# Designed miniproteins, single chains, continued (3), part 9

Each design is a single chain, and the fold is of that chain. pLDDT is the mean over its residues in the fold that is shown.

## One batch from the design tools (miniprotein)

Design m8279
Fold by ESMFold2-Fast:
Structure m8279 (fold): chain A 65 residues (1-65)
Amino acid sequence: GPPPSKEEMEEQIKRDLAEAKTEKEKKLLNWIINGFTEEQKKWAETEYDAPRELIEAAEELVRRG
């Protein structure tokens, strides 16, 4: 099917944020929600399915930006 909508992805990330235990994890996940472009969010979701992998993707995108 089509890639998940921004809203669907944000819902998943919100769940991941609720499970995040460190301030660093919360900040990185908030970057995906509030700072990253739609294309960057789609890329991160496509490549990574777990909170740890999402954090790694967010860190890489922040480092490049």
Scores: mean pLDDT 56

Design m8280
Fold by ESMFold2-Fast:
Structure m8280 (fold): chain A 58 residues (1-58)
Amino acid sequence: MTDEEAVDEAVRIAEEMLRSGELTPEQAARFQEAMDRLTPEGVARVREKLAELAEKAR
């Protein structure tokens, strides 16, 4: 998995959590594992996309 694929995976998990309105411990752990595989640049990119998704959900 490339850094870009890891970013997309982390964003996908977050999108699913926002869409369902649920956060299970298993999903949280998977999200954290995805974030741990990212470079600092990848982490920043995920955070930016999550902020955009959160604003759209308001």
Scores: mean pLDDT 74

Design m8281
Fold by ESMFold2-Fast:
Structure m8281 (fold): chain A 97 residues (1-97)
Amino acid sequence: SLKEIAEQLEKGAESDIKAGEESFEKAKKLAEEGGKLSDVVSAGSGAVLSYIGASTSYLLGAKKVPEKREEFLKKAEEALEKAKEVLKEINELLEKK
């Protein structure tokens, strides 16, 4: 069912968004606490990859479920914007060390 496909892709993307948010918060906390550079980069990379994963799921949803195409494309763009935000903030944190 197209509805079931949409629901599975949305749940997967939402799970990836949450994982990205948690990894990004971990990266910021590690940077604030003077953690190892490698640990900050690892957590930041995890956040970026999670947001890319969410965007990929939404793009697949836009392809497979035409009725939700506009909604899924918008959410895919928002997830990519979050990935770019993480990269920018991690770069700024690294420049301070």
Scores: mean pLDDT 86

Design m8282
Fold by ESMFold2-Fast:
Structure m8282 (fold): chain A 72 residues (1-72)
Amino acid sequence: KENEELAEKVRELGDEMARQAESLGHPELARRVREAADKLAEAIKNGDYKATQQALDEFRRLRAELERLAAE
């Protein structure tokens, strides 16, 4: 139950980040953000620690890229 709630929250966050990327004119980044969020949500739902860490690292990189673009 808790893992399903966390997975849904991750997908919501990913969608919000993707909307920001789209508003900044970066639809490819938006697509990658949604894919990374889905992958992270699946890993969390499955309780796969290694997959969660790998997906989280990718998600963090995309978040940093979005923050860089949003700052300018």
Scores: mean pLDDT 82

Design m8283
Fold by ESMFold2-Fast:
Structure m8283 (fold): chain A 76 residues (1-76)
Amino acid sequence: SAVDELDKFVEAAQKAYPISRILVNLTVEKSEGYKPNEELPVVIEWRGEEGQPDKLTVGRVFGDQLLTSEYTILRK
């Protein structure tokens, strides 16, 4: 599933960046432009900020909905 794919991506990032914890936010949105079974470009973004937790945002289309997951990685 798409959630499984996101989880695998996050796990790969955790191996590259040893962290104590990941906080996950999931947003589901519908767009007037979406059509059933239409695939839109997936946006995957990994961001680090000096003195702040790293952030990961992943978006994809599922039928007529857009699923966006934001992960905040807390370092020790």
Scores: mean pLDDT 49

Design m8284
Fold by ESMFold2-Fast:
Structure m8284 (fold): chain A 70 residues (1-70)
Amino acid sequence: SEEDKIKELKRQIEALREGLAEAQRHYQTLLADPSLTPEQKQAIADRFQRHVAEVEKRLKELENEIKKLE
């Protein structure tokens, strides 16, 4: 049913948001590491920024799928 599909999409959105929050906590830990060079921290920041952009894109796709079913 459409209701079951909406529930599954909402579950996927929740899981992605929780995963992103966990990734953000790990990223902050890495930025606080005094053993990492500024160059290494920039590379980590660039990778994290790309990851955030991909997750945000996927979240919008899932939200749009919900709107089509509602």
Scores: mean pLDDT 87

Design m8285
Fold by ESMFold2-Fast:
Parts: structure tokens; sequence; C-alpha cells
Structure m8285 (fold): chain A 92 residues (1-92)
């Protein structure tokens, strides 16, 4: 998958900034944040699904990564992201 994203960047099919964010997420073991970065589905719905799945599974580090990716991609505001991260940290 990472090589496929890199090849897509090289071919101009994916924006390099989004592609590199997706590669970083995959290397951290977070394919859901990679999907958000690539915009493969509705970004807000993908973000909400990934976020709640991570929190439900008590994967708080993964949930924080999803929130950071959502802010970086403009899916959510920095203010909303900060509130969600604070909430995750209070439940950890």
Amino acid sequence: MIKEIQDAINKGLIDPQRGNLAITSLRSGDPESADIALGTTDPEMSFMGAYYRRVRNKDYEGAINVVQTGVDQGVISQEVGDKLIARIRSQA
C-alpha cells in the first residue's frame, strides 16, 4: 500500500502533501487516517467513523492520530480537534 501511494504521487494522481500524510499514517499502523488524508470517501463521515472506532477499542493514541489528521486535512477545525484530544486524554 505505501509503495502504491508513492507511485500515485509520482504519477501526479495524488497531491504529494496528502499522499505523504497517508504514508505516515500507514507507517504508524493507522489505515483509517490514511483514508481520510487521501479523501477516498466522504472526509467527515470517514473521520467520525475512524474516531469512534478507535475510542471504542480504547486505542487512544490512534484516536489522537485520527483527530490530528482531520485537523491537518481541514475536515475539522483546530478548536474541535483540541477539544476531542483533551476528551481522549481524560479517558485514557
Scores: mean pLDDT 70

Design m8286
Fold by ESMFold2-Fast:
Structure m8286 (fold): chain A 80 residues (1-80)
Amino acid sequence: MEELLEKAFEYIAERLGISVEEVRERIRRAREKKAEDRTLEEQIALAIEAMVRAGYSEEGVREVADEHLDALKAATLPGE
C-alpha cells in the first residue's frame, strides 16, 4: 500500500518538478477542506490517493495522473 502510494507521488513530483513531500502536503491540505471548498485539481489529487489505497495498479494510477497532470500542476504550483 504505502510503497505504491510513494511511487505514485514520486511520479507526480518528477512531472511537476517538486518534492514528494510537497505532493503529500498538497493532498493533506485538500483532505482538510470541505467538499464545497475543494477545486477540481484538489478532488483529482484525492481521487489518485483513494485509487492507490483501494489497490489499483501502479500503471492505472500513473495513467490517471498523466491524464490530469495539467489540472494537478495548476493546483500544485512551485513557490507556494
Scores: mean pLDDT 66

Design m8287
Fold by ESMFold2-Fast:
Structure m8287 (fold): chain A 93 residues (1-93)
Amino acid sequence: GMRQAETLLARLKQILEEVKKTEDPEELKKLLDEGEEIVNQIFKVSTDKSLQEEALKILIEMAKEVLKKTEDLDVIRYAIAVILRAIGKLLDL
């Protein structure tokens, strides 16, 4: 139902705030993984293109925040891959 997608979006916004407060590269990668999984769940439970677009934009912002906080090349590579996947999905909307 619509309420399930709204709950997932609220959780995604909470994870973005946690990313902004986190400095550990491994924890940043885990939070970004959780964020991408939630976006994938939103796409499975909702066909609302505006909600899907909002979720993808939050995921891109989350990955950009990770890139600002880390010099770890594995985490940087991972965050760039997340941005590219999110942009690909956004262009298909």
Scores: mean pLDDT 88

Design m8288
Fold by ESMFold2-Fast:
Structure m8288 (fold): chain A 116 residues (1-116)
Amino acid sequence: IAAGTADMLEGNYAAAIASFQAVIDSLPASSAARSTALNNLGIAYNKAGQFDAAISALNQALALNPNNASAYNNLGITYNNMGKYNEAISQFNKALAINPSNAVAQENLATTKAKL
């Protein structure tokens, strides 16, 4: 996780993806840490422009932790980057249902609605 985070900060998304995948493979299938690592993998895939892989990782994170507001917000960002604004709005609303004070999700929702 720490190595993958450093790679993300440096813009080395391929190295970040490999680091997060290695962490995921080392964790128990039902681990809360695995949900967090899958969320981070989804962010790395999204930044790399690999949107279908990002959606897959984020959905796996949500299967392990349905209350992961960060994963819903990142699904919204991924759909927004794909031009799927209605799907993005749906995901941001789910993030806000879990954490209503998430200013990033509120701003992303408002910005995405302006695209419609």
Scores: mean pLDDT 83

Design m8289
Fold by ESMFold2-Fast:
Structure m8289 (fold): chain A 94 residues (1-94)
Amino acid sequence: MHIPTEAELRAMPSLEALAARVLEALRAAKAQLSPEQFDLLTAYLISAFVDTALERGVPAEEILATVRAILEEIGVPAELRDRVLADLRRRLEA
């Protein structure tokens, strides 16, 4: 399994391509990693996605909507998804 680096994510031509690459990596990882390892990778890739989107001047609400969509697509439980989104909102408002 190839885990995309921050440099590779920063090289993505659009926010949609960036989101698609993150989702593809998470889908591939879900079949190969333990639940604990998958949670750590998800946190890493979501953080890298957010940092790249912020550097590109993407609005906070668009970042939140895209992260929610990625977490829903990969099947993250609602309780964990809500926690991640709440933490991200606090970070984006700071």
Scores: mean pLDDT 80

Design m8290
Fold by ESMFold2-Fast:
Structure m8290 (fold): chain A 64 residues (1-64)
Amino acid sequence: MLEEEIDEALGRMFGTVLRGEITEEDKKLAERMVSLLSDAGIKAAMEANPELRPIIEEAAKKKK
């Protein structure tokens, strides 16, 4: 359930990042997902979606 929500969110952000149009909404969404994921989950998300890695890494830095 939660994993499905995260996967859908990653898919939507993936489309935006591929167009080079990252918005504040995408950053907030990444921060929310990172807050719900373990360290291993964050790494898995970045590995599965390398195009989204910069936005996910930035969100992870804020979470530490």
Scores: mean pLDDT 68

Design m8291
Fold by ESMFold2-Fast:
Structure m8291 (fold): chain A 68 residues (1-68)
Amino acid sequence: EPVPDTEENVAELIERLRSEDEALRQQAMYDATGIRNPEFLRRVLEEASRSEDPVARRVAKNGLAALD
């Protein structure tokens, strides 16, 4: 389903990124690519950059660099 640019959706994505379930974390990263608001996208990517998954951290760092 489409991911709307809302504070509620950003909070939900951050919650999923903190999940112990790797599949939920991966899905949240994918859904984040639909966020157009750079402030909301930055918040999600900052959370992903703290992930224990090196792939998620790399994707988040690249996304944050693109926002700078």
Scores: mean pLDDT 71

Design m8292
Fold by ESMFold2-Fast:
Structure m8292 (fold): chain A 79 residues (1-79)
Amino acid sequence: MTSLLDEEIAYIEERAKTIKDEEARKKVLELLKQARELVEQAEKAASNGDYQTASELLMQAAELVSQAIKELEKAEAEE
């Protein structure tokens, strides 16, 4: 299942590729990787009918995406 969150992660990944600072780029990509892993776990939980766990995992993924956006904006502002 492709969520709005999956699309946001993909968008931020493409934007992260434009970061000139290699360490900042790596940090953003690592946060997005963790968010994707949580989305995958949420999809598995939902497939098993565990919608509460799926919701909790999606909220955690959204928080990681928010952190990735903040790191991305900070890296862009330093240019």
Scores: mean pLDDT 80

Design m8293
Fold by ESMFold2-Fast:
Structure m8293 (fold): chain A 76 residues (1-76)
Amino acid sequence: ERQAEIDARLAQLDAERSQLEADMKRVNKEIEELKKKIEEGDTSVRPKLIEAYNRQIGLTLRLIGLDLEREWLEKQ
C-alpha cells in the first residue's frame, strides 16, 4: 500500500532530520568555541573554524534536501 510506504519514508526522514539537527548543534558549539579562541588571540585554530563552517554548510544543505522531500511526500 502506497500510504504505508510514504509513512515509512516520512519516519526515516524524521529520524535523519533529528540526527542532522544534533550534528548541527555540535558544529554550532564547535564554531562558537573556535571563535572564542580566535578572540583570545589563538589564530592557529582558523583552519578548524573554516572546516567547521564547511560542515555547517553541508549539514544545512542536507536539512534543506530532507525538508523538501518531506514536503513533496506530504503532498501525496
Scores: mean pLDDT 84

Design m8294
Fold by ESMFold2-Fast:
Structure m8294 (fold): chain A 68 residues (1-68)
Amino acid sequence: SAMEERGRAAAALVRELMAAGASVEEAFRAAEAVFPRSEESREAAREVAEKLREIGEEVDKLIAKGEL
């Protein structure tokens, strides 16, 4: 579907930008500018961003414990 294709293209761009040193917020903002999203896609993107923040917090906790 067009939404899935757009989502995959946006996700690929986010991954490339993050690999190039962009923050999660910068990468998502840039992807949104290139691939404008519907309200449903924005809601899905908010869920993904929240999940990435949770993962970041978990990584920070591991660093604080000296496990990473």
Scores: mean pLDDT 70

Design m8295
Fold by ESMFold2-Fast:
Structure m8295 (fold): chain A 107 residues (1-107)
Amino acid sequence: SMKEDIEFAIKLLDEFEKEIKKLLKKYLEGEISREEFIELILKKIKKMGEKINSLNNIELTKIFQELYEKIQNIILEGEENNESMEEIVEKIIEAIKETKEKLKKLE
């Protein structure tokens, strides 16, 4: 069901946002490096994409591929511009929120 797939996708995005906020706290407390933080974000988004791909829903696969590319670009630009991890995370959370709103517009 498209509705069930959308509800599952939104739940994955909510879990991803919560995990990113938890990782940011660990980074700010000195428990993980900047490099480890970036690697963990990329691993989590990839795993989330694999779960979405398993639904065999082309529209959701496209939306999550666009989110993956947007997050990669946020990280790359953040590194090039020497942005703080807090600034990078804020942009990633905004991308997640925009993706959730896009999903909610699907019937």
Scores: mean pLDDT 88

Design m8296
Fold by ESMFold2-Fast:
Structure m8296 (fold): chain A 74 residues (1-74)
Amino acid sequence: SKEEYAKWGAKAGEAGYNADGVAGARAASHEASIMAKKAGNEKGAEYGRLGALAKTLEEAREYARQASIESKKG
């Protein structure tokens, strides 16, 4: 369901926000983007997409955090 995809998107975003390295943060942000898109959450999907493309760990974490916040809004 869309609610399940939103839940998985939020968890992926939180994993990205808590990642120790940029590769992990980017991968988690990418997963958050996919799940948010399946949930119909375009803003969450865009934040996750930007996190997947981020050049620094801090940037990737912040985008992942925003993707999680948007997914939690439904």
Scores: mean pLDDT 87

Design m8297
Fold by ESMFold2-Fast:
Structure m8297 (fold): chain A 92 residues (1-92)
Amino acid sequence: MDEQIRRSLALGLATLEALSELLPPEVAERAREALRRAAEALLAGDYEAAEETAEELERTVGPELEAAVAEVAADPAKAAAVLEAARARVAA
């Protein structure tokens, strides 16, 4: 059960990390910083801290991330790249 929550968070974080590659450098750097903290918490088994960091990410780069998601949704090539990056991250 905890494994399901951990996998959902890991996939979410991996997807956000892949999306950050499509953001402007300044926004990508901020997103990566928050994602790194979330990933560290998740790897430590602290999914409460991982959820808190994910909320911080949404608050910090939410509008830019929403724009990136819309762009990816409209572009099959970008969608494939994000999906491949996310799968590689969680498959490790």
Scores: mean pLDDT 69

Design m8298
Fold by ESMFold2-Fast:
Structure m8298 (fold): chain A 73 residues (1-73)
Amino acid sequence: MLRHLTDALAESFEKQGLDEIAALFRELKDTDDVEEQRKLLDEIVELMRKNGMPEGTIEGIRESLLHAIEAEE
């Protein structure tokens, strides 16, 4: 689940020219430490806010990724 979700999100953000966010999604996919995954998710969320994304969209992405991270435990 997490790898599929992070791949889809990375492609979506890369197509929008948000390469820094896309790179963090790929780093999240390649990370197997749950604490580092949560830290990367926080960084992704902050970059999404800086790029003016709606809070509802940010929250939806955060919740989906948190559920996927917790399912890997």
Scores: mean pLDDT 78

Design m8299
Fold by ESMFold2-Fast:
Structure m8299 (fold): chain A 68 residues (1-68)
Amino acid sequence: MEERKKKIIELAKKVMEELDRLDAQGATPEERARLVGRYMRTPEGREAYSLAITAKRKGKSVEEILKE
């Protein structure tokens, strides 16, 4: 329901923020893989990560991707 969607959106925003920080810091492939692994453990985390990556690839916010 709406609660689940809100949780996934919030998680996706957090993933995007963490990915942006790692990019800014010049993170290693190992550090990036660890972040991915954390989110891939749950269905909610997998959906959130997918949204964050899609937003990052398109240069849009998570909210903009969902409005498409």
Scores: mean pLDDT 77

Design m8300
Fold by ESMFold2-Fast:
Structure m8300 (fold): chain A 99 residues (1-99)
Amino acid sequence: SKKEELSKLLMEGTSLKGQGEALKLQAEKLKKQGAPAEEVLALLEEAIRLYDQAIAKYREAKKLASEDARTVANLEAAIADVEAKKAEVEAQKEALRAE
């Protein structure tokens, strides 16, 4: 059903977002410990990939929920939150490459 598909997309999006956040934190920890830039960069790149996947899941959920204005608004907020987190990680990558 559409409701089951929506719930699955929301769970998958939230899981992918959480995985991206965990890798971002791991990258920050490794950088603080003086790990090689290559290792930190790889984790940041993987975090961005997971955030892109989370955004894709939320966008698909938004298409399914198009007739529910409240759910659409909540999904727009979720997408914006993940896009902001992705932008932070992109900025961290640029800062690391400038070192």
Scores: mean pLDDT 90

Design m8301
Fold by ESMFold2-Fast:
Structure m8301 (fold): chain A 65 residues (1-65)
Amino acid sequence: PTLYLAVALRDYTATRPDELTLRRGDRLLVPAVPTDASALVPATLLATGERGLVPAGLLSIEGEV
């Protein structure tokens, strides 16, 4: 599957165990470009290798990896 590099635009605190806590500037891999900014998308945090859901509206898609 195609992966995309994304960057967190702002801080986000996980509200569920399956969500990621993000800080502005965190780099993530996502399996699809989200079409709805309110959607939760699966992501991998590059710094830690942690996987979880993040709100799509927090992400800037930088390009395909």
Scores: mean pLDDT 78

Design m8302
Fold by ESMFold2-Fast:
Structure m8302 (fold): chain A 93 residues (1-93)
Amino acid sequence: SRDDAISIMAIANTTNPQYKDSYIDPLISLLSDSDPNIRSKSADSIGKLSTTSDISKKIYDKGYDKLKKLTSDPDPKVVDSSKKSIDNINKHL
């Protein structure tokens, strides 16, 4: 459900570094959600997870193409969140 998606995004932002890997795949899936608010929040959460080189490389391999496509999203909040996420990923690569 969408409530589950929002919960995953909230937990990912507050979880200990040792569990961050478990949230990468769910958050990348949410980048393709029909709701622009969910796409924006998932992109923001992915950016916040990218605090180490190993996590940033995993996100790069799995979700960078989706994030790049979101920089052309019709919703300006999604564009802003995806650009910030990409910048944070590149900073830690």
Scores: mean pLDDT 76

Design m8303
Fold by ESMFold2-Fast:
Structure m8303 (fold): chain A 61 residues (1-61)
Amino acid sequence: ARLSVDEVVARVLALVEEGRRARAAGDEKTLQAHDAEIRRLLGRLSREEFAAVVERVRAAL
């Protein structure tokens, strides 16, 4: 199913936080998998949705 902008923002933020923990633990495989999932989520968005997600993720970091 297609995710809303709000759902994509929430999922990207969760993956970024999990990726930070994986990096701290030296788990490169999990970090690479999370990076790939983020790229997959962002690649499904329109240009306007992508801009909205990027801005909201940056504001939350």
Scores: mean pLDDT 79

Design m8304
Fold by ESMFold2-Fast:
Structure m8304 (fold): chain A 78 residues (1-78)
Amino acid sequence: MAAEEAQKKEAEEMGTALANASLKSERGTDVASEVIQTLIDMDPQFGKLVAEETIKILEEKDEKLGEKVREAVEAHLA
């Protein structure tokens, strides 16, 4: 239980950081997509949690950036 809660909190903190980086620059969006893809390859459960949080924040603040990251993640999972 405690380990799962810690992992979820870490994923939320990382997702927030990646979303903020994406909002600051176009290059930040590309870097965020690459980091998420790498995390999914290394730890699919953690990577997906980071991706969902990043996309959620971006879709709320900039729908186009959220869609760009979502499409990159979905293409990587296909």
Scores: mean pLDDT 80

Design m8305
Fold by ESMFold2-Fast:
Structure m8305 (fold): chain A 92 residues (1-92)
Amino acid sequence: MDIIERIRRLGDETIDALRRSPGEGLEAARRFIDALRQAVETARRSSIDDAADIAGGISDTVRRFSREARRIGRESGQVGLFDRLVREAENT
């Protein structure tokens, strides 16, 4: 599986889980953040061109996740929890 495709899929699964249950969302977020860390490590071991492509995919995935997570946090009244998840993803 392409590493960028995997992190995009895990990000989407995390958003869907957060909409169903904060508990499911936290578990999905753990897998997503671990996958982001693996993608960053893969980029560090890749050629400059491959590293740039991976970094772009990570950046786009985190940006989209942050937007959707903040929106759900506002709608659910759990702003603090979702803000923490966004910061953890952005700091990866």
Scores: mean pLDDT 77

Design m8306
Fold by ESMFold2-Fast:
Structure m8306 (fold): chain A 94 residues (1-94)
Amino acid sequence: MEEAERLMVEALEEIGKLAREAERAIQEGNLEKAEEYVRKMEELREKTLEELERMGKENPEHRKYIESLATFFEALTKHEIEELRKMIEEAREK
């Protein structure tokens, strides 16, 4: 349980750092670099979700709780990535 929570928090912190770098790249007009950061966010999101699924399989008594953490993490990180992709598209149109 604590390991799953720590994994999620650490992943959210790293995704947050990548999101700030992506926003900076967008502001500087470097959309290629912004897309690179968004791709790294997507890769980290996927790896974190895979690790949470593994932890749920290894800890069956905590599986439902870990699935709830994974659902929350998936929804939150999907929203952040979609907002950044929208910002990149808007920057390309202007």
Scores: mean pLDDT 86

Design m8307
Fold by ESMFold2-Fast:
Structure m8307 (fold): chain A 84 residues (1-84)
Amino acid sequence: SPAEKAAEVGYETGLRVSGTPDGAEAARQGGLIAGTAAMNGDSVGARKGSEYARKLGIEKGGPVAQRAASDGATAGGAYGASLS
């Protein structure tokens, strides 16, 4: 589904940025949330999804995972926005 693709884009971006499974997983969740919101035209939901992803990232793996989660959420969100 498009939501699964947004999550995949987030995961791939997070893995590239962090080099860790924890950073990639936080990015996957961020990409799913931000991408799903963006596909529905919900820019506020997309932003909140990115904020959630950053928080999850730092909890799992510190600043590197936080950065990966933020980048992944942004990438997944951009993919979702391209579909709206």
Scores: mean pLDDT 80

Design m8308
Fold by ESMFold2-Fast:
Structure m8308 (fold): chain A 64 residues (1-64)
Amino acid sequence: SELEELKEQAYREGFKLYQEGLKLLDYSKNVKPSQELIDKGQALLAQVQELADRYGEEARKLLE
């Protein structure tokens, strides 16, 4: 199923971006303070939302 493959791909990519974002924010908080790392971590978390929006749009098209 194309919808199921899209769902699995979106989940894996979103989880990866989420983990990378959290890792950068955690490193800045607990290891070495860095505004650059905070900005990068927040940008990665924003990409998770963009991926969710893109997945929703593609899923809508597949169900039409």
Scores: mean pLDDT 78

Design m8309
Fold by ESMFold2-Fast:
Structure m8309 (fold): chain A 60 residues (1-60)
Amino acid sequence: SSGNQGNKYRQQAIDYALELVELGGEEAEKIAGDILRTSLLNPETGYERAKAALDKLKAQ
């Protein structure tokens, strides 16, 4: 499989999850958490961003 293409989509998913974190709220937290956990389970580019965003959600 193409790693470059996968990394691009993972970055877009993390960016979307970060927008949801900034919106706040229970529903946004749940959706963002699911996206970020998926990114952590398949760690490539963006692992640190995904972890930081997930930790921020846990602090809310």
Scores: mean pLDDT 68

Design m8310
Fold by ESMFold2-Fast:
Structure m8310 (fold): chain A 90 residues (1-90)
Amino acid sequence: SREAIEAALAKLEEAAAAGDDEAVGEALAELGKAITASRDPELIEEAHRRLGEIARKYLSEEALAVAEEIGEKLNEIGDEIEKELEEKKK
């Protein structure tokens, strides 16, 4: 849902601002799950845009390319998490 994506992005921004690598990883995982669960291309695009804004604010210009790569990776992680959860139901 949009709320889940917004919450994950807020956690990511707080963690990135604090330099807390563990919290950043947790927030990225939650963002990936929220993106996968939404299955909404517009919400995914919004999440990528906000991820880029966070990267620009707290990371160098080099991180802009990384933010796009992370966005792609988050979508992949979300898909893998969903697949793993389905396998555990069997």
Scores: mean pLDDT 68

Design m8311
Fold by ESMFold2-Fast:
Structure m8311 (fold): chain A 95 residues (1-95)
Amino acid sequence: APPPAELQGERTPLVERLLERIREIGDESTLKTLDKLEEAGLVPSEELLAYMLVLLERRRELEEKGLEAPDAPATEEGEREALEELRRRVEEIIE
């Protein structure tokens, strides 16, 4: 069976920058997941990587403040809003 669409992404400059940033701030489990995907020849989509990056950045900000990490968005609407804020932050990083 073909892999999910979220794992059939293309290595664009945006994807490479997202992967680099995630590798810099990611925890051990996130890095292991990325390594497994790379070993399988799978490239995560820009949307999946952007979502992972926001969750990791929010986790790090909360850890620095001594707070617990937020739960993932429980609704598709909350997920879309989180991804849109992420795309803005990613665009600011890139240009």
Scores: mean pLDDT 63

Design m8312
Fold by ESMFold2-Fast:
Structure m8312 (fold): chain A 102 residues (1-102)
Amino acid sequence: MKEKKIEELKKELAETEDERERQILEETIELLKKAKTEEEVEYYMKARELALLILRGAEPEEIRKVAEEALELHMKINQDPEYIAEQKAKMPEIIDEVVEAQ
């Protein structure tokens, strides 16, 4: 599954002209290359989806739903309480910034 996802993202990257979207895709490809589990692959793909929704100015409710799904996947792959707490603290701020920017 990992290799197929990387190929899909490389195709999207070749067709993408927006520099911010290209950066998100490139970062996601690098994270996928380093992924060790299927849960990590799912998380990185969900994080990409969230980042693109934020960049494209999607509806706040859609952003919130995908952010909650990403957080759930993130909790499955990380067992470090400090890391989990830091990521949880950052998520509301990111969502609020996007809502205010629209």
Scores: mean pLDDT 75

Design m8313
Fold by ESMFold2-Fast:
Structure m8313 (fold): chain A 67 residues (1-67)
Amino acid sequence: DVSGLIGKMLRRQIALRIIRAAREARAAGASDDEIRRLMDQLRDEYAKTYGKDIADAALREAEREFA
């Protein structure tokens, strides 16, 4: 439905932002552990605005695509 589509689009936009930050950190020489902590911090920040379920789903999507 339309509500589900909006949720999917929002999740994708958050995932892309997390992926961008992770790729920039990798390019700057960050360790895998530092990148994981950064991705977790971004999830927590997005969860405050958009809710835990969307932020957790976006992080899972980002982890699959970034790996």
Scores: mean pLDDT 84

